Designed miniproteins, single chains, continued (5). Designs and how they scored, part 57

Each design is a single chain, and the fold is of that chain. pLDDT is the mean over its residues in the fold that is shown.

## One batch from the design tools (miniprotein)

Design m18089
Fold by ESMFold2-Fast:
Structure m18089 (fold): chain A 79 residues (1-79)
Amino acid sequence: DEKEELREEARRLVDEAEALIELAKLAKKLGLTEEAKKTAEEAVKIAEEAEKLAKEAGDEELVKRARELKEEAEKIAAE
């Protein structure tokens, strides 16, 4: 099932984006501002791809999760 494969890949990317956001938050707490920004920008890209794949899979919950992660990462990158 093509949609199931897309859903699994989207979930993997959601998990990756979550990990990058947590890493960016940790870097920010440690005063590593440029590293935090770069990591957050990477998280934005991963979350965008996750949203795209989740939409193709028709998984509304994953679309919402990916969008929330993108917004969080964008806020960190903008700081």
Scores: mean pLDDT 87

Design m18090
Fold by ESMFold2-Fast:
Structure m18090 (fold): chain A 68 residues (1-68)
Amino acid sequence: MELSVEELRERAEELLEELRRETDPARFQAIYAELGEVIEELLRQGDHLGAAELLERVSELLAERKAA
């Protein structure tokens, strides 16, 4: 994908919101995969800080789901 850093960050915020609300395992995996692609593209474009912040937020979300 060829999105700007700002568009990638906005898309990641949307995907995190979807991921947090998704109860279907198959859809969860699809959203998680797309979020991973966004993070990889942020790293490719040199936004290491944005990618790190997203990885931290994803890890927090996954920890919450595992605890539930």
Scores: mean pLDDT 80

Design m18091
Fold by ESMFold2-Fast:
Structure m18091 (fold): chain A 87 residues (1-87)
Amino acid sequence: SLREELEELLERAREALKEGDLEKAEEYLERAVELLRRLLKEEGESELEAEIIEGMVLLTIGVGKAIGDLEWGLERALELLERELER
């Protein structure tokens, strides 16, 4: 299912972060955002809500890059995506 694929991507992002592979973590999180957007659309959530979540995740990563702490940005983005799966 899309939910299971999304959970697997988030776990892979978490492991990449533990290994210090920030490039790989960012790649998994970008894929997770795309999957979450599809999942929300299939579950009948508004496209606006999906866009807000995507925007918040991408903004969080961008802020991490801007302050020179990409690891922080990726960790916060992962937490945001995990919270959305709990709803």
Scores: mean pLDDT 83

Design m18092
Fold by ESMFold2-Fast:
Structure m18092 (fold): chain A 63 residues (1-63)
Amino acid sequence: APPSVTRVVEADELRTVKVEVKGKTLARLVALFREEGHVKEVVISPEELGLSSKDEPVFSPEP
């Protein structure tokens, strides 16, 4: 049976805070929280944040 756990409430905390973070910055932030040992278990899907395999700057056509 699929484990149904309500963790969406934790994700709501991030949506409440108006902070712009990039994929790498977010990863470091989560790591810091876990290292502190006060975080229960923050799991954020890269898809929700739009974290793709690559986070390179969009190429722009230059003359």
Scores: mean pLDDT 43

Design m18093
Fold by ESMFold2-Fast:
Order: sequence, then structure tokens, then C-alpha cells
Structure m18093 (fold): chain A 85 residues (1-85)
Amino acid sequence: SSKAQDVQTAIGAVKVAVDAVVTDEAERKELYEMLKKAQEALKQGNYDEALEIVQEAMERLKELYPDSRVVAAAADLINVIKDHL
């Protein structure tokens, strides 16, 4: 897969997790702003920056929802993508 496709998949995984588990509006806005920055980095070809933001968003989700199986599954997928890149 292209690096752009893999980064887009990682951003999508975080978005799916946010939409599934985050009910607080302020937390949702915070996480969506992080995803927006990751998308902008991806559009500029800054794959490492986009992946760093994805990882920060994932760590924030794990902090807010430590017992969520959905969040754990998304984190595992992102780690597989990072190891492949």
C-alpha cells in the first residue's frame, strides 16, 4: 500500500473510534480538531507528522476511555500500520 493510503486508514480508524465511544461534545471537538490537523498534514505529504497526530489522538482516547474495547482495537490497528510503514 502507498504511505498516503496507510496514513488515511489510520486517520479513519481514529475517527471510527471517536464516533463510536465519545459522547462528550468538548472531547469530540478536541479529537476532531486533531484529526483535521492530521488530514492537513497528509494532504501536504507530511506522513510522519500525520501519524504523530494520529498517535496523540489515540493516546488521548485511551486516557479518556481506558476500558473501551473499540479504542483498544483501533490502537492495535494503528500499531500494525505504523510497523508496516
Scores: mean pLDDT 86

Design m18094
Fold by ESMFold2-Fast:
Parts: sequence; C-alpha cells; structure tokens
Structure m18094 (fold): chain A 63 residues (1-63)
Amino acid sequence: TSALIEQAFELAAQGSEAYKAGDYETAAAYLEQARRLLEEAGASTDEVDAQLAIVKEKIAEKK
C-alpha cells in the first residue's frame, strides 16, 4: 500500500486505543485524520466511517 494508506492505518489504530480508553473525542480526531489520508490516497473510507459513526454516538451519549 502507499505511505498515506499505511499512515491512515496507524492513525486508525491510535483511534482504536483511545476508544478502548474511553477517550471518544481523541478517538474521533484520529479516525477523522485517517479518513482524510484515505480520501487523499483514493482508498475506501467505509470502515473508518463506520467506526466514526459509533464513536460520535458515544460522544453524544457522554455529553
């Protein structure tokens, strides 16, 4: 894969770690960054979009 896709996966992994820690706002920030890199690389954002939907629902619940 391209360097952008690899960096996007690293950011998604950091987002997953933040999510497990209950830091949903940080998780959303990492996933949004991963989404941008995937868009730039022309790759599918479907998986990141699904994860973001779950994280954003958790943020709304915690507010």
Scores: mean pLDDT 82

Design m18095
Fold by ESMFold2-Fast:
Structure m18095 (fold): chain A 65 residues (1-65)
Amino acid sequence: MEETVKQLKITFEDLKLTPEEVESIIRTIRAAHAGDPRLTPEQADAAIEAVLKAAKEVGIEAKRL
């Protein structure tokens, strides 16, 4: 999780993502996990939390969807 958050922070800063773009990433994670019966809700939530934490730490105010 910590390594994933660090990697996401670097990516978000390099790409200068907007809150809308981060929210789009969250929607994509939810859609991918909803479509795969091998993935648990807990795995989706962990991925979304990592994205939101990285966004917050680089100053992006994204909503949890």
Scores: mean pLDDT 74

Design m18096
Fold by ESMFold2-Fast:
Structure m18096 (fold): chain A 73 residues (1-73)
Amino acid sequence: SLEKKLIERIKKVDEEAKGLSPEQQRNLVRQAIADALIEIGDEIDRVIQKLKEEGLPFSKENFDKALEELEKE
């Protein structure tokens, strides 16, 4: 899920931030959040395209299935 990817990214950033100054930690977190939001946008676009190619309506069930299939690629 998109939520799981966000949580995993936040956890990784938290680990990378250890030993950095507070200012460096803040900048690292800001950059990671910005990068994650861009990736989410790109992933939503891929899901929409996949559903369109498969002729499926945009529903939560179809979205979740398409997202799972894309995560395996």
Scores: mean pLDDT 75

Design m18098
Fold by ESMFold2-Fast:
Structure m18098 (fold): chain A 67 residues (1-67)
Amino acid sequence: MKFPPETVAKMVAIMISMVGEELDLLFQGVPEEEAREKAIEYAKELIEELISDPEAREEAIKMLEKV
């Protein structure tokens, strides 16, 4: 892999957290489109906080845009 295992694990954890946030919002009655938008914003904040490698941040953000 291009990145260290710790960085990859953080990226995976952020993706899981994004899905969890989207599902929590949906279960609270938030519309699907709004829930997805808020979940993506939440994931972007986590990327900035948890991933220090600029290249890994860029790749993670690009992956979010394709989901």
Scores: mean pLDDT 78

Design m18100
Fold by ESMFold2-Fast:
Structure m18100 (fold): chain A 77 residues (1-77)
Amino acid sequence: EKEKIHKEILKLIGEILAIIGEEFDLELEIEEIKRNLKDDPELAEKKIKELEEKIKELEKKKEELLKKMKELSEKYE
């Protein structure tokens, strides 16, 4: 029972870390857009807004996984 819960927690941690990595990549892309599209503020703003919306979706998914991990962790302890 505890071994199965431990494995599920590790799997959720892996999924959360993957999301954090994707969020970091999107933040780096936003900074690159700010640097490279300084002469086209309308295009930069549109692209940044699209990436910020993707980050918000990932944050929601991360929060749901964190909640699930916390529930499983409480059962393990």
Scores: mean pLDDT 80

Design m18101
Fold by ESMFold2-Fast:
Structure m18101 (fold): chain A 64 residues (1-64)
Amino acid sequence: HHHMSPEELARLKAVAYEIRAIGALLDGNKQEAANDYRLAAEYSRKAGDTEWAERFEKKAEEVA
């Protein structure tokens, strides 16, 4: 079986934090959403996905 690479694991973590950020927004918790989007951006960068990292950073600034 294929073992998940560090980059693949980072991408999965980015998606998980994006889902958390959306949940926080639905709860009205803008600070938590901003923090989760920043973590999604960090893991997107670790995954080599710079475009998605920049999008998540922008989302964090928009909701903060």
Scores: mean pLDDT 85

Design m18102
Fold by ESMFold2-Fast:
Structure m18102 (fold): chain A 87 residues (1-87)
Amino acid sequence: MNEEAAEAANEAGRAAIEGAKTAEKGAAAAIAAIGAAAAGSFGMPAEEARRDAEAAEAAARAGSDEESARKAAEAARRAGEAAARAS
């Protein structure tokens, strides 16, 4: 359900924010957000959430600093919001 996807994506976003002190933690949360968006891809907003989560992972991988983790957290949060709109 889109609601479950939204909840999982929001949870991943919160984890990314919490882990924003290091790029490793941000990357893990971004990957989790991608998984949540993919699992809940029953609606069009879930597809948008997946794309945002993919962007978060790319940003986290490209950097090795706190800024990359922050970008990952921000994209993961956007993914959660997009999935929530699917509800």
Scores: mean pLDDT 57

Design m18103
Fold by ESMFold2-Fast:
Structure m18103 (fold): chain A 57 residues (1-57)
Amino acid sequence: MAENARKAVDLIAEVAREQYGEDIAEKVRQAGLDAVNAGKTPLEAVKAAFDAIRAGK
């Protein structure tokens, strides 16, 4: 379960890197992984990653 959420977060971070650069990608990865480590669902981790994109850019 956590593995699938981590992979989804990594994919979102790679898309963010392509569009906004490495700094935003790192913030996205950290936000998503924090949600995963807090026991959130994969959907919640994905939402955290997208929220990081909005906050950083």
Scores: mean pLDDT 76

Design m18104
Fold by ESMFold2-Fast:
Structure m18104 (fold): chain A 70 residues (1-70)
Amino acid sequence: MSKLERFLENLVDRITDEAVKYAKEKGLSLEEAIELAREAVRFFGDYFNLSPEEVERLIERTVEKVKEKL
């Protein structure tokens, strides 16, 4: 569980960085960057069989980080 938790925290940071980079390179809006990050978190949440509540928590954290960096 602690190993998965560390992996998920690193994954949120990675998704944030990649979404921000892609948005800047492609000229995406903040809303488009947020949606890209949301879909990535949802995909991995489903892959790891996380609860809907846990997926929403990770989405919320990722969205806040994307907003801070764009």
Scores: mean pLDDT 81

Design m18105
Fold by ESMFold2-Fast:
Structure m18105 (fold): chain A 87 residues (1-87)
Amino acid sequence: SELIEEAEKLIKEAEEALKQGDYEKAYKLAKEALRKAFQALPVENILKGIGIILRAIGDVLDAKTKEEAAQALIEAAKEIIKLAKEG
């Protein structure tokens, strides 16, 4: 799926932005990756995807820094990408 490939590309860009200290860019890229990965989910995996997103929201709310919030979204997007590839 092109959506999965685009999500993986956005995650690599988000990880690079995070390494460069551009937490705002990392957060934005991770959000786009999460959105595209979620759109690529087969119907059977939507509930699992929602569960991952709810955990990510909790992690973002508990984050002490913008870097930690961006990292939480990157990890959530990676889990959704993996789930989309398994369906």
Scores: mean pLDDT 86

Design m18106
Fold by ESMFold2-Fast:
Structure m18106 (fold): chain A 92 residues (1-92)
Amino acid sequence: GISSAIAIALKLIGLELDGATVKVDVSGDSATITLTGLTPAQIADVKAIGEQAESLGADVKVTVTGDTAVLELSNLSPDLLSLLEILAKEQK
């Protein structure tokens, strides 16, 4: 439910506070989250975020290249979509 969507948003904020660069782009019911400057532990956290999004009914693709991770999310619930839109605005 909504608590899981909030948990995803908080984890993304936590990664940014820990020194990662987080960029969120939202289009329709889809979002792309690009994270750079990740440690190996933070890459594991990104994978866990993807699994949480899948548990909310999203389709998730995770691509890791070096210290960069890209989360491609589609079929987002309204709760998760709204939180990701808020995060995207904070990036501007």
Scores: mean pLDDT 82

Design m18107
Fold by ESMFold2-Fast:
Structure m18107 (fold): chain A 73 residues (1-73)
Amino acid sequence: SGSERQKAFVEELIKMIENGASNEEIAEFIRKKLEEAGRDISHVSEEEFLKMAEKLKEEIEELKKKLEELKKK
């Protein structure tokens, strides 16, 4: 299912970030996963993938903080 695929993608991203993956490595991972999913990415630049990687890192860190605060309640 789409939900299960999305969960697997997010779990792999978290693992990469925790292992100190660079923005370039995360950008390549996103590109590869989109290609494997049959998405047309020929119009997406390397710069846009790097921006996506940076944004996803920020969003995951924000989610981690929110989850940590929820566990304190």
Scores: mean pLDDT 74

Design m18108
Fold by ESMFold2-Fast:
Structure m18108 (fold): chain A 96 residues (1-96)
Amino acid sequence: GSDALAAEGFRRLRELSPEEKEEIQKIQKEVVDRVGAALDADPRLTPQEKARLLTAFAILVTERTFQAIAEGKSLEEIKQELERLADDFIAEVRAR
């Protein structure tokens, strides 16, 4: 169940080295910064819409990272998943 997945996620998070945690934070920052830059470059969006969309994306990044850790994914798999999440988010915003 969801409780078992959450418990496994917290267990695996505690087992990550400081270097692995730092690399995950770096990956998260890079994808959030990339989406932020794409939103800032879109003249159709108001400042309020940009802030809301970037906040929504940051929440998605946090949730997907925790799920990937809980599922035992490697740093490379986490990076690829978050990069795809950023590409999909930017494409969805541009389609509107």
Scores: mean pLDDT 85

Design m18109
Fold by ESMFold2-Fast:
Structure m18109 (fold): chain A 60 residues (1-60)
Amino acid sequence: GSAERGKRLFEELFAAKYTLEGGEGVPLRGFTAEGIRNLIRELGGPALTDEELEDLAAYL
């Protein structure tokens, strides 16, 4: 995974609703690619590729 691409995906898709550290959103720091996939599916979010999930996991 690429942390640089993961940061961009986080900013575009998740930053308004989720946080890395906590607060009013769901903290995502330390999530695995599988954990992120399951969270997105549960929330009815966008379908991401395995590469995009690994990029997000590398950033988180």
Scores: mean pLDDT 68

Design m18110
Fold by ESMFold2-Fast:
Structure m18110 (fold): chain A 55 residues (1-55)
Amino acid sequence: GEIKEYIEKAKEYRSKGDRQKALEYAQKAIDLAEKEGDLEGALEASDIARGALNS
């Protein structure tokens, strides 16, 4: 689904060192996961965002 696609893109951009795009896709995943009640997706996306900010 779209949450999974946004998480995958966030991970890809994070591995490439593109913090801005990694955060953008992680935020899209968080927003969508919150709307759908997907707590696991929201937590995974939040972890990616935190990692991108703290690297």
Scores: mean pLDDT 81

Design m18111
Fold by ESMFold2-Fast:
Structure m18111 (fold): chain A 82 residues (1-82)
Amino acid sequence: LEELAKLSPLELLKELEEKGISLAEVIEKVAEVQGIDPATLSRKVREAAELLEVSQRDVLAALLSTVGPAGVAAALERFLSL
């Protein structure tokens, strides 16, 4: 996932699609790295997507691209606390 985090959001979406990686699989792997429940991460991604008026996939792709998998939960917590 670290090499995927170096791509732009659009490039990351394309790479995930080409590799056949579902949004659920990406959420599960990120949750594993963060040590949190996948359902909790999925809910936070959904809330951020609703607030930004974009897809859940776009939110996750942007977070992986900018903060990497280890930073996703902290970034979502901070964003949703505003």
Scores: mean pLDDT 66

Design m18112
Fold by ESMFold2-Fast:
Structure m18112 (fold): chain A 107 residues (1-107)
Amino acid sequence: DKEKLEKILEEISKKMVEIYRKNSKEVDERMDALLDEAGLTDLRRLSEAALNGEVVSGVPPFTDEQLNLWLDLVFKLSMELMLEIMKELNVSEEDIKAILELLKKNK
């Protein structure tokens, strides 16, 4: 049921926004741990410097490999948070699978 899946996605979206607003530190700490485990600690520091306007011209912030790995880690964390929210909302295993397949089809 498309309407049912859209309603579940809306509830997940609301919970994701709430988590990012209220638990930003926890989300940041989880991301930092993933970056450190992947050996991308320098990427985290470059991101912090860029936000503070400290990045000098001529310094490449990312290699293609680092950018791809960072994007994979962002996706991994987002998927983990989404699965945790779906479990908290008691979403059925069938609906979880349907949502994951829907997300894979969006290019």
Scores: mean pLDDT 69

Design m18113
Fold by ESMFold2-Fast:
Structure m18113 (fold): chain A 67 residues (1-67)
Amino acid sequence: AALARGLLMHNGGLTPEQAERIVELARRAKETGDEAAREEAVELLMRLTGLSREQAEAALDFIEAEL
C-alpha cells in the first residue's frame, strides 16, 4: 500500500488524495474481483497521468501486486 501510493505520487505526479483513491479501487478489485472498480482505477490513471490504457493497466497490475 505505502509503496504503491508513493510510486503514484512520485512517478505519476498524483496528489495524496488521488493516489489513495486509486489504491482503494485497486484493493477493492483485488479483494472482490470487482471489474468496475478496476476499470475506474484504469480510467483515473489515464486521466490524471496521461498514460495510455496499456500503461495504466500495467501500472494497476503493479499496484495490486504491492498491496
Scores: mean pLDDT 77

Design m18114
Fold by ESMFold2-Fast:
Structure m18114 (fold): chain A 88 residues (1-88)
Amino acid sequence: LDLSNNSLTSLPPDFFAGKEDLTYLDLRNNQLTSLPEDVFKGLENLEILDLSNNQLTSLPESIRELKNMKALDLSNNQLTEIPEWVKN
């Protein structure tokens, strides 16, 4: 699912509800400053997540549910710390 370059500033917490078969999500080059804590809930099959070139200061708790993730791009955000559980 390619949502890049859409000037998104926020997402509702249920935005990806019912999309449990997603393997790829591209959110790069938006204006996201935060993500709802449950936004990635249920996306257990997600393998690639690109959040680069946003304004994120923190990651939502639901990112821990991405157990099949093979590639995560968090570059060019305002993150001060990347949680240990994100590093595989």
Scores: mean pLDDT 80

Design m18115
Fold by ESMFold2-Fast:
Structure m18115 (fold): chain A 69 residues (1-69)
Amino acid sequence: MREEAAREVAEALGISLETARGVLAYLLSLGLSPEEAVELAREAAEAHPGDPHAALNYLARKAEERAAA
């Protein structure tokens, strides 16, 4: 389950699986489910296609916004 979610995050954002595992761990620490993390990663990729750094910044902001609410 976690490994599959990490793979989907990696594919959506165009990042390494190792980086995706770290991103997923961070999102889970904020209270997101693996499915929510994957959907947020896809949203970030759609907002910033071909720019993994901008997509990661978008994802972090959205996750923190959800956690703060």
Scores: mean pLDDT 81

Design m18116
Fold by ESMFold2-Fast:
Structure m18116 (fold): chain A 65 residues (1-65)
Amino acid sequence: MSPEEVEKIRETIEKLAKERGITLSDEDLDFAVSFAQLLVREGGYSIEEAAEIALDIVLKLHESS
């Protein structure tokens, strides 16, 4: 995956988090970006879909802890 695609994923996740009033830690953001990259490469998801799914998973993981 290109650095430009990785940056687009990061920006999309940050935008979605802001729209939901959520502040992500650097660790949560890095995890969400990594998971979104996996969804795009292996799952055939768009950057926007992958970012939304990754953010939702990060939020659910913290809710369950």
Scores: mean pLDDT 81

Design m18117
Fold by ESMFold2-Fast:
Structure m18117 (fold): chain A 71 residues (1-71)
Amino acid sequence: SDLEKLFKKFDKDGDGVLSAEELRELLKSLGYNPTDEQVERLVREGDLDGDGVLDFAEFKRLMEAMALLDR
């Protein structure tokens, strides 16, 4: 899937998770320009344990939510 390829491209550590900084760059590559506060909010909403990273399942859910907010 396109989301899986995109996730793998920005997963620089190869550990199957994205940091807030990697998520920001990924969103910029899709034509979004999120603020640091917006990225922090997205990570906090997906982050269940407070480790500041998102796995692929949480990432996919966030991307679907972002698409619904697109104008």
Scores: mean pLDDT 71

Design m18118
Fold by ESMFold2-Fast:
Structure m18118 (fold): chain A 73 residues (1-73)
Amino acid sequence: REEVERALREATAAVLAALTDPADRAVIAAAAERLLAGETASAEELAAAEAALSPASKATAEAVVAAVAERFR
């Protein structure tokens, strides 16, 4: 659980640093804040936030998350 929270925190920070659109960053930050607060609806909220992203921001977020996930293999 705590390892998952840490991985999520690191992935979120990396995504936010990579995104240039303030609106897309706000969407991701809000979803991540609720996840880090331990709220149960987090996966559905993250999926909804991901669907709301522009295609460019979505591609950037996916690439960054994949790179962060590789470090936990």
Scores: mean pLDDT 65

Design m18119
Fold by ESMFold2-Fast:
Structure m18119 (fold): chain A 65 residues (1-65)
Amino acid sequence: SKVTRETAGKLLLVAMSTLPEVEIREEGGAIVVTLRGVSPEMAALIREQAEYAGEALGKKVEVRE
């Protein structure tokens, strides 16, 4: 259901925010994910998960490295 999808998206953002290399902020209604000192492989994985969370929540996502 939509509620289940939105809950999954929120939980995913919370989980990602526990990583020291990841900062998540809300700017102008968009979710901004900033990555610091991650490998290209890790960056790709986090980007994929962030985009999924954004789609689930109906919000724009911007990933900065």
Scores: mean pLDDT 81

Design m18120
Fold by ESMFold2-Fast:
Structure m18120 (fold): chain A 58 residues (1-58)
Amino acid sequence: SEEEELRKKLEKTKETLEKNKDGDTATQLVILSELEKLAKKLNEEEAKEIAAERAALQ
């Protein structure tokens, strides 16, 4: 149930990132930071992928 809640939040945050895809880099980095925090609680590999996306944007 907790994992399901976190997955739901992760998915919603991914939607927010997609919505801000053409936005400024700072906004995208904040959203990616939140995605990384959520992913880190669910799966370290997913968190690493998100961290790599943040690094690529910087």
Scores: mean pLDDT 77

Design m18121
Fold by ESMFold2-Fast:
Structure m18121 (fold): chain A 57 residues (1-57)
Amino acid sequence: SQKEKDELIIEIVKDNIEIFGKNINKENVKKSVEEALKEGKISEETAKEILKLIEEN
């Protein structure tokens, strides 16, 4: 389901934040999230959650 896909994507983002921390290229993550949202691969709510996660780190 889309909800399961969104949960997996959030988990992957959290894992990347844990591994790379402040070394994450925030601009590349934002671009990827915007492209995924435009392509309908993630929900708008999930996109907002990912963007908040990277802003907090």
Scores: mean pLDDT 75

Design m18122
Fold by ESMFold2-Fast:
Structure m18122 (fold): chain A 74 residues (1-74)
Amino acid sequence: SPAERRRALDEEIGRLVLEFAQRAATASPEEQAKLIAETEERLRRLLDRHGVPADVAAALVAEVRDQLLALLAA
């Protein structure tokens, strides 16, 4: 169902953010910049695999990027 596919997507996005947070906690500033870029690319590929429309995908990538930056500022 669409609800089951959305739940699976949200769980995969959550795993990407959690992995980022864990890796970023011990990373240098240079490695943190690389981790942001890597996580954004992985997210774009994930959204494409789940058939998310380009406009929705762009909005989600921007929201997740803001969340990743907020995690680094904490």
Scores: mean pLDDT 85

Design m18123
Fold by ESMFold2-Fast:
Structure m18123 (fold): chain A 80 residues (1-80)
Amino acid sequence: SALEKKLEELAKKALELAKKVYELLKDPSLSEEKKKILREALEKADAEAKKVADSTDIEEKIKALEEIIAILEEAIKKVK
Protein backbone atom coordinates (compact mmCIF):
# COMPACT_ATOMS: atom_id res chain seq x y z
CA SER A 1 0.00 0.00 0.00
CA ALA A 2 1.15 3.54 -0.83
CA LEU A 3 0.30 4.89 2.64
CA GLU A 4 2.31 2.14 4.41
CA LYS A 5 5.34 2.90 2.17
CA LYS A 6 4.93 6.64 2.91
CA LEU A 7 4.82 5.88 6.67
CA GLU A 8 8.02 3.78 6.45
CA GLU A 9 9.86 6.45 4.41
CA LEU A 10 8.85 9.25 6.83
CA ALA A 11 9.79 7.14 9.88
CA LYS A 12 13.25 6.50 8.34
CA LYS A 13 13.72 10.22 7.58
CA ALA A 14 12.64 11.21 11.12
CA LEU A 15 15.16 8.73 12.59
CA GLU A 16 17.98 10.06 10.34
CA LEU A 17 17.21 13.66 11.42
CA ALA A 18 17.12 12.65 15.11
CA LYS A 19 20.55 10.98 14.69
CA LYS A 20 21.87 14.20 13.09
CA VAL A 21 20.57 16.25 16.06
CA TYR A 22 22.31 13.87 18.50
CA GLU A 23 25.57 14.21 16.52
CA LEU A 24 25.29 18.03 16.67
CA LEU A 25 24.77 17.82 20.46
CA LYS A 26 28.12 15.93 20.74
CA ASP A 27 29.99 18.94 19.27
CA PRO A 28 31.81 20.63 22.22
CA SER A 29 32.12 23.90 20.22
CA LEU A 30 28.32 24.25 19.88
CA SER A 31 26.99 27.03 22.17
CA GLU A 32 24.66 26.24 25.08
CA GLU A 33 22.00 28.43 23.37
CA LYS A 34 22.16 26.23 20.23
CA LYS A 35 22.20 23.02 22.33
CA LYS A 36 19.02 24.26 24.07
CA ILE A 37 17.32 24.72 20.66
CA LEU A 38 18.24 21.11 19.73
CA ARG A 39 17.11 19.68 23.11
CA GLU A 40 13.77 21.55 22.92
CA ALA A 41 13.26 20.24 19.36
CA LEU A 42 13.84 16.65 20.57
CA GLU A 43 11.29 17.23 23.38
CA LYS A 44 8.68 18.51 20.87
CA ALA A 45 9.45 15.61 18.51
CA ASP A 46 8.95 13.17 21.43
CA ALA A 47 5.47 14.65 22.06
CA GLU A 48 4.58 14.12 18.36
CA ALA A 49 6.02 10.57 18.50
CA LYS A 50 3.42 9.76 21.21
CA LYS A 51 0.70 10.69 18.66
CA VAL A 52 2.24 8.18 16.20
CA ALA A 53 2.20 5.47 18.91
CA ASP A 54 -1.35 6.28 20.14
CA SER A 55 -3.04 6.62 16.71
CA THR A 56 -4.66 3.72 14.82
CA ASP A 57 -5.16 5.97 11.75
CA ILE A 58 -2.25 5.71 9.29
CA GLU A 59 -2.91 9.24 7.93
CA GLU A 60 -2.70 10.72 11.47
CA LYS A 61 0.60 8.83 11.97
CA ILE A 62 1.89 10.31 8.69
CA LYS A 63 0.89 13.85 9.81
CA ALA A 64 2.69 13.38 13.15
CA LEU A 65 5.85 12.11 11.39
CA GLU A 66 5.75 15.09 8.98
CA GLU A 67 5.54 17.38 12.04
CA ILE A 68 8.52 15.58 13.67
CA ILE A 69 10.54 16.06 10.45
CA ALA A 70 9.59 19.78 10.29
CA ILE A 71 10.56 20.34 13.96
CA LEU A 72 13.96 18.63 13.57
CA GLU A 73 14.80 20.25 10.20
CA GLU A 74 13.96 23.74 11.57
CA ALA A 75 16.15 23.17 14.66
CA ILE A 76 19.10 22.00 12.51
CA LYS A 77 18.66 25.09 10.28
CA LYS A 78 18.67 27.44 13.32
CA VAL A 79 21.97 26.04 14.69
CA LYS A 80 23.91 26.25 11.38
Scores: mean pLDDT 87

Design m18124
Fold by ESMFold2-Fast:
Structure m18124 (fold): chain A 80 residues (1-80)
Amino acid sequence: LEARAQELLREAGEAYEAGDYERALELAEEALRLAEEVDPTSPLVVRALLGQALAYKGLGKEEEAERLFEEARRRAAAGA
């Protein structure tokens, strides 16, 4: 699961660089699901939240992006 979450985040980053924000979001959402299943305090959770935030920003969904950036910041401060 951890290795799969890392692979999904890599694929999400590639989709984001290609401008495929919808795919980047889907991949980051699946990565978050797997990362939370492994360890909710994992740095992978923060990375997945940031991936989703960037994808939402790419889609012009500023409110959703801001919410996820704040969640990622909160989780990072808590050691995740």
Scores: mean pLDDT 83

Design m18126
Fold by ESMFold2-Fast:
Structure m18126 (fold): chain A 72 residues (1-72)
Amino acid sequence: GKEELIKKAEELYKKGLELYEQGKYEEAMRQFVEALKLAIEAGDEELAEKVERELVRITIETGIVPEPVEMP
């Protein structure tokens, strides 16, 4: 249900942060993109905004552009 999607998005968000600290920027971005997809699907605007901020930060720091998120 929605709660499970939110929990998974939070886990992916944390994993993305850990990968970013390790310098694994492309892998970190993939985790953040998946977290954003799940947050949007769950309708959790606060979590989606939080994940978006990290994606913006990585894009600025690394120049890597995330793949487009397909809306269901």
Scores: mean pLDDT 79

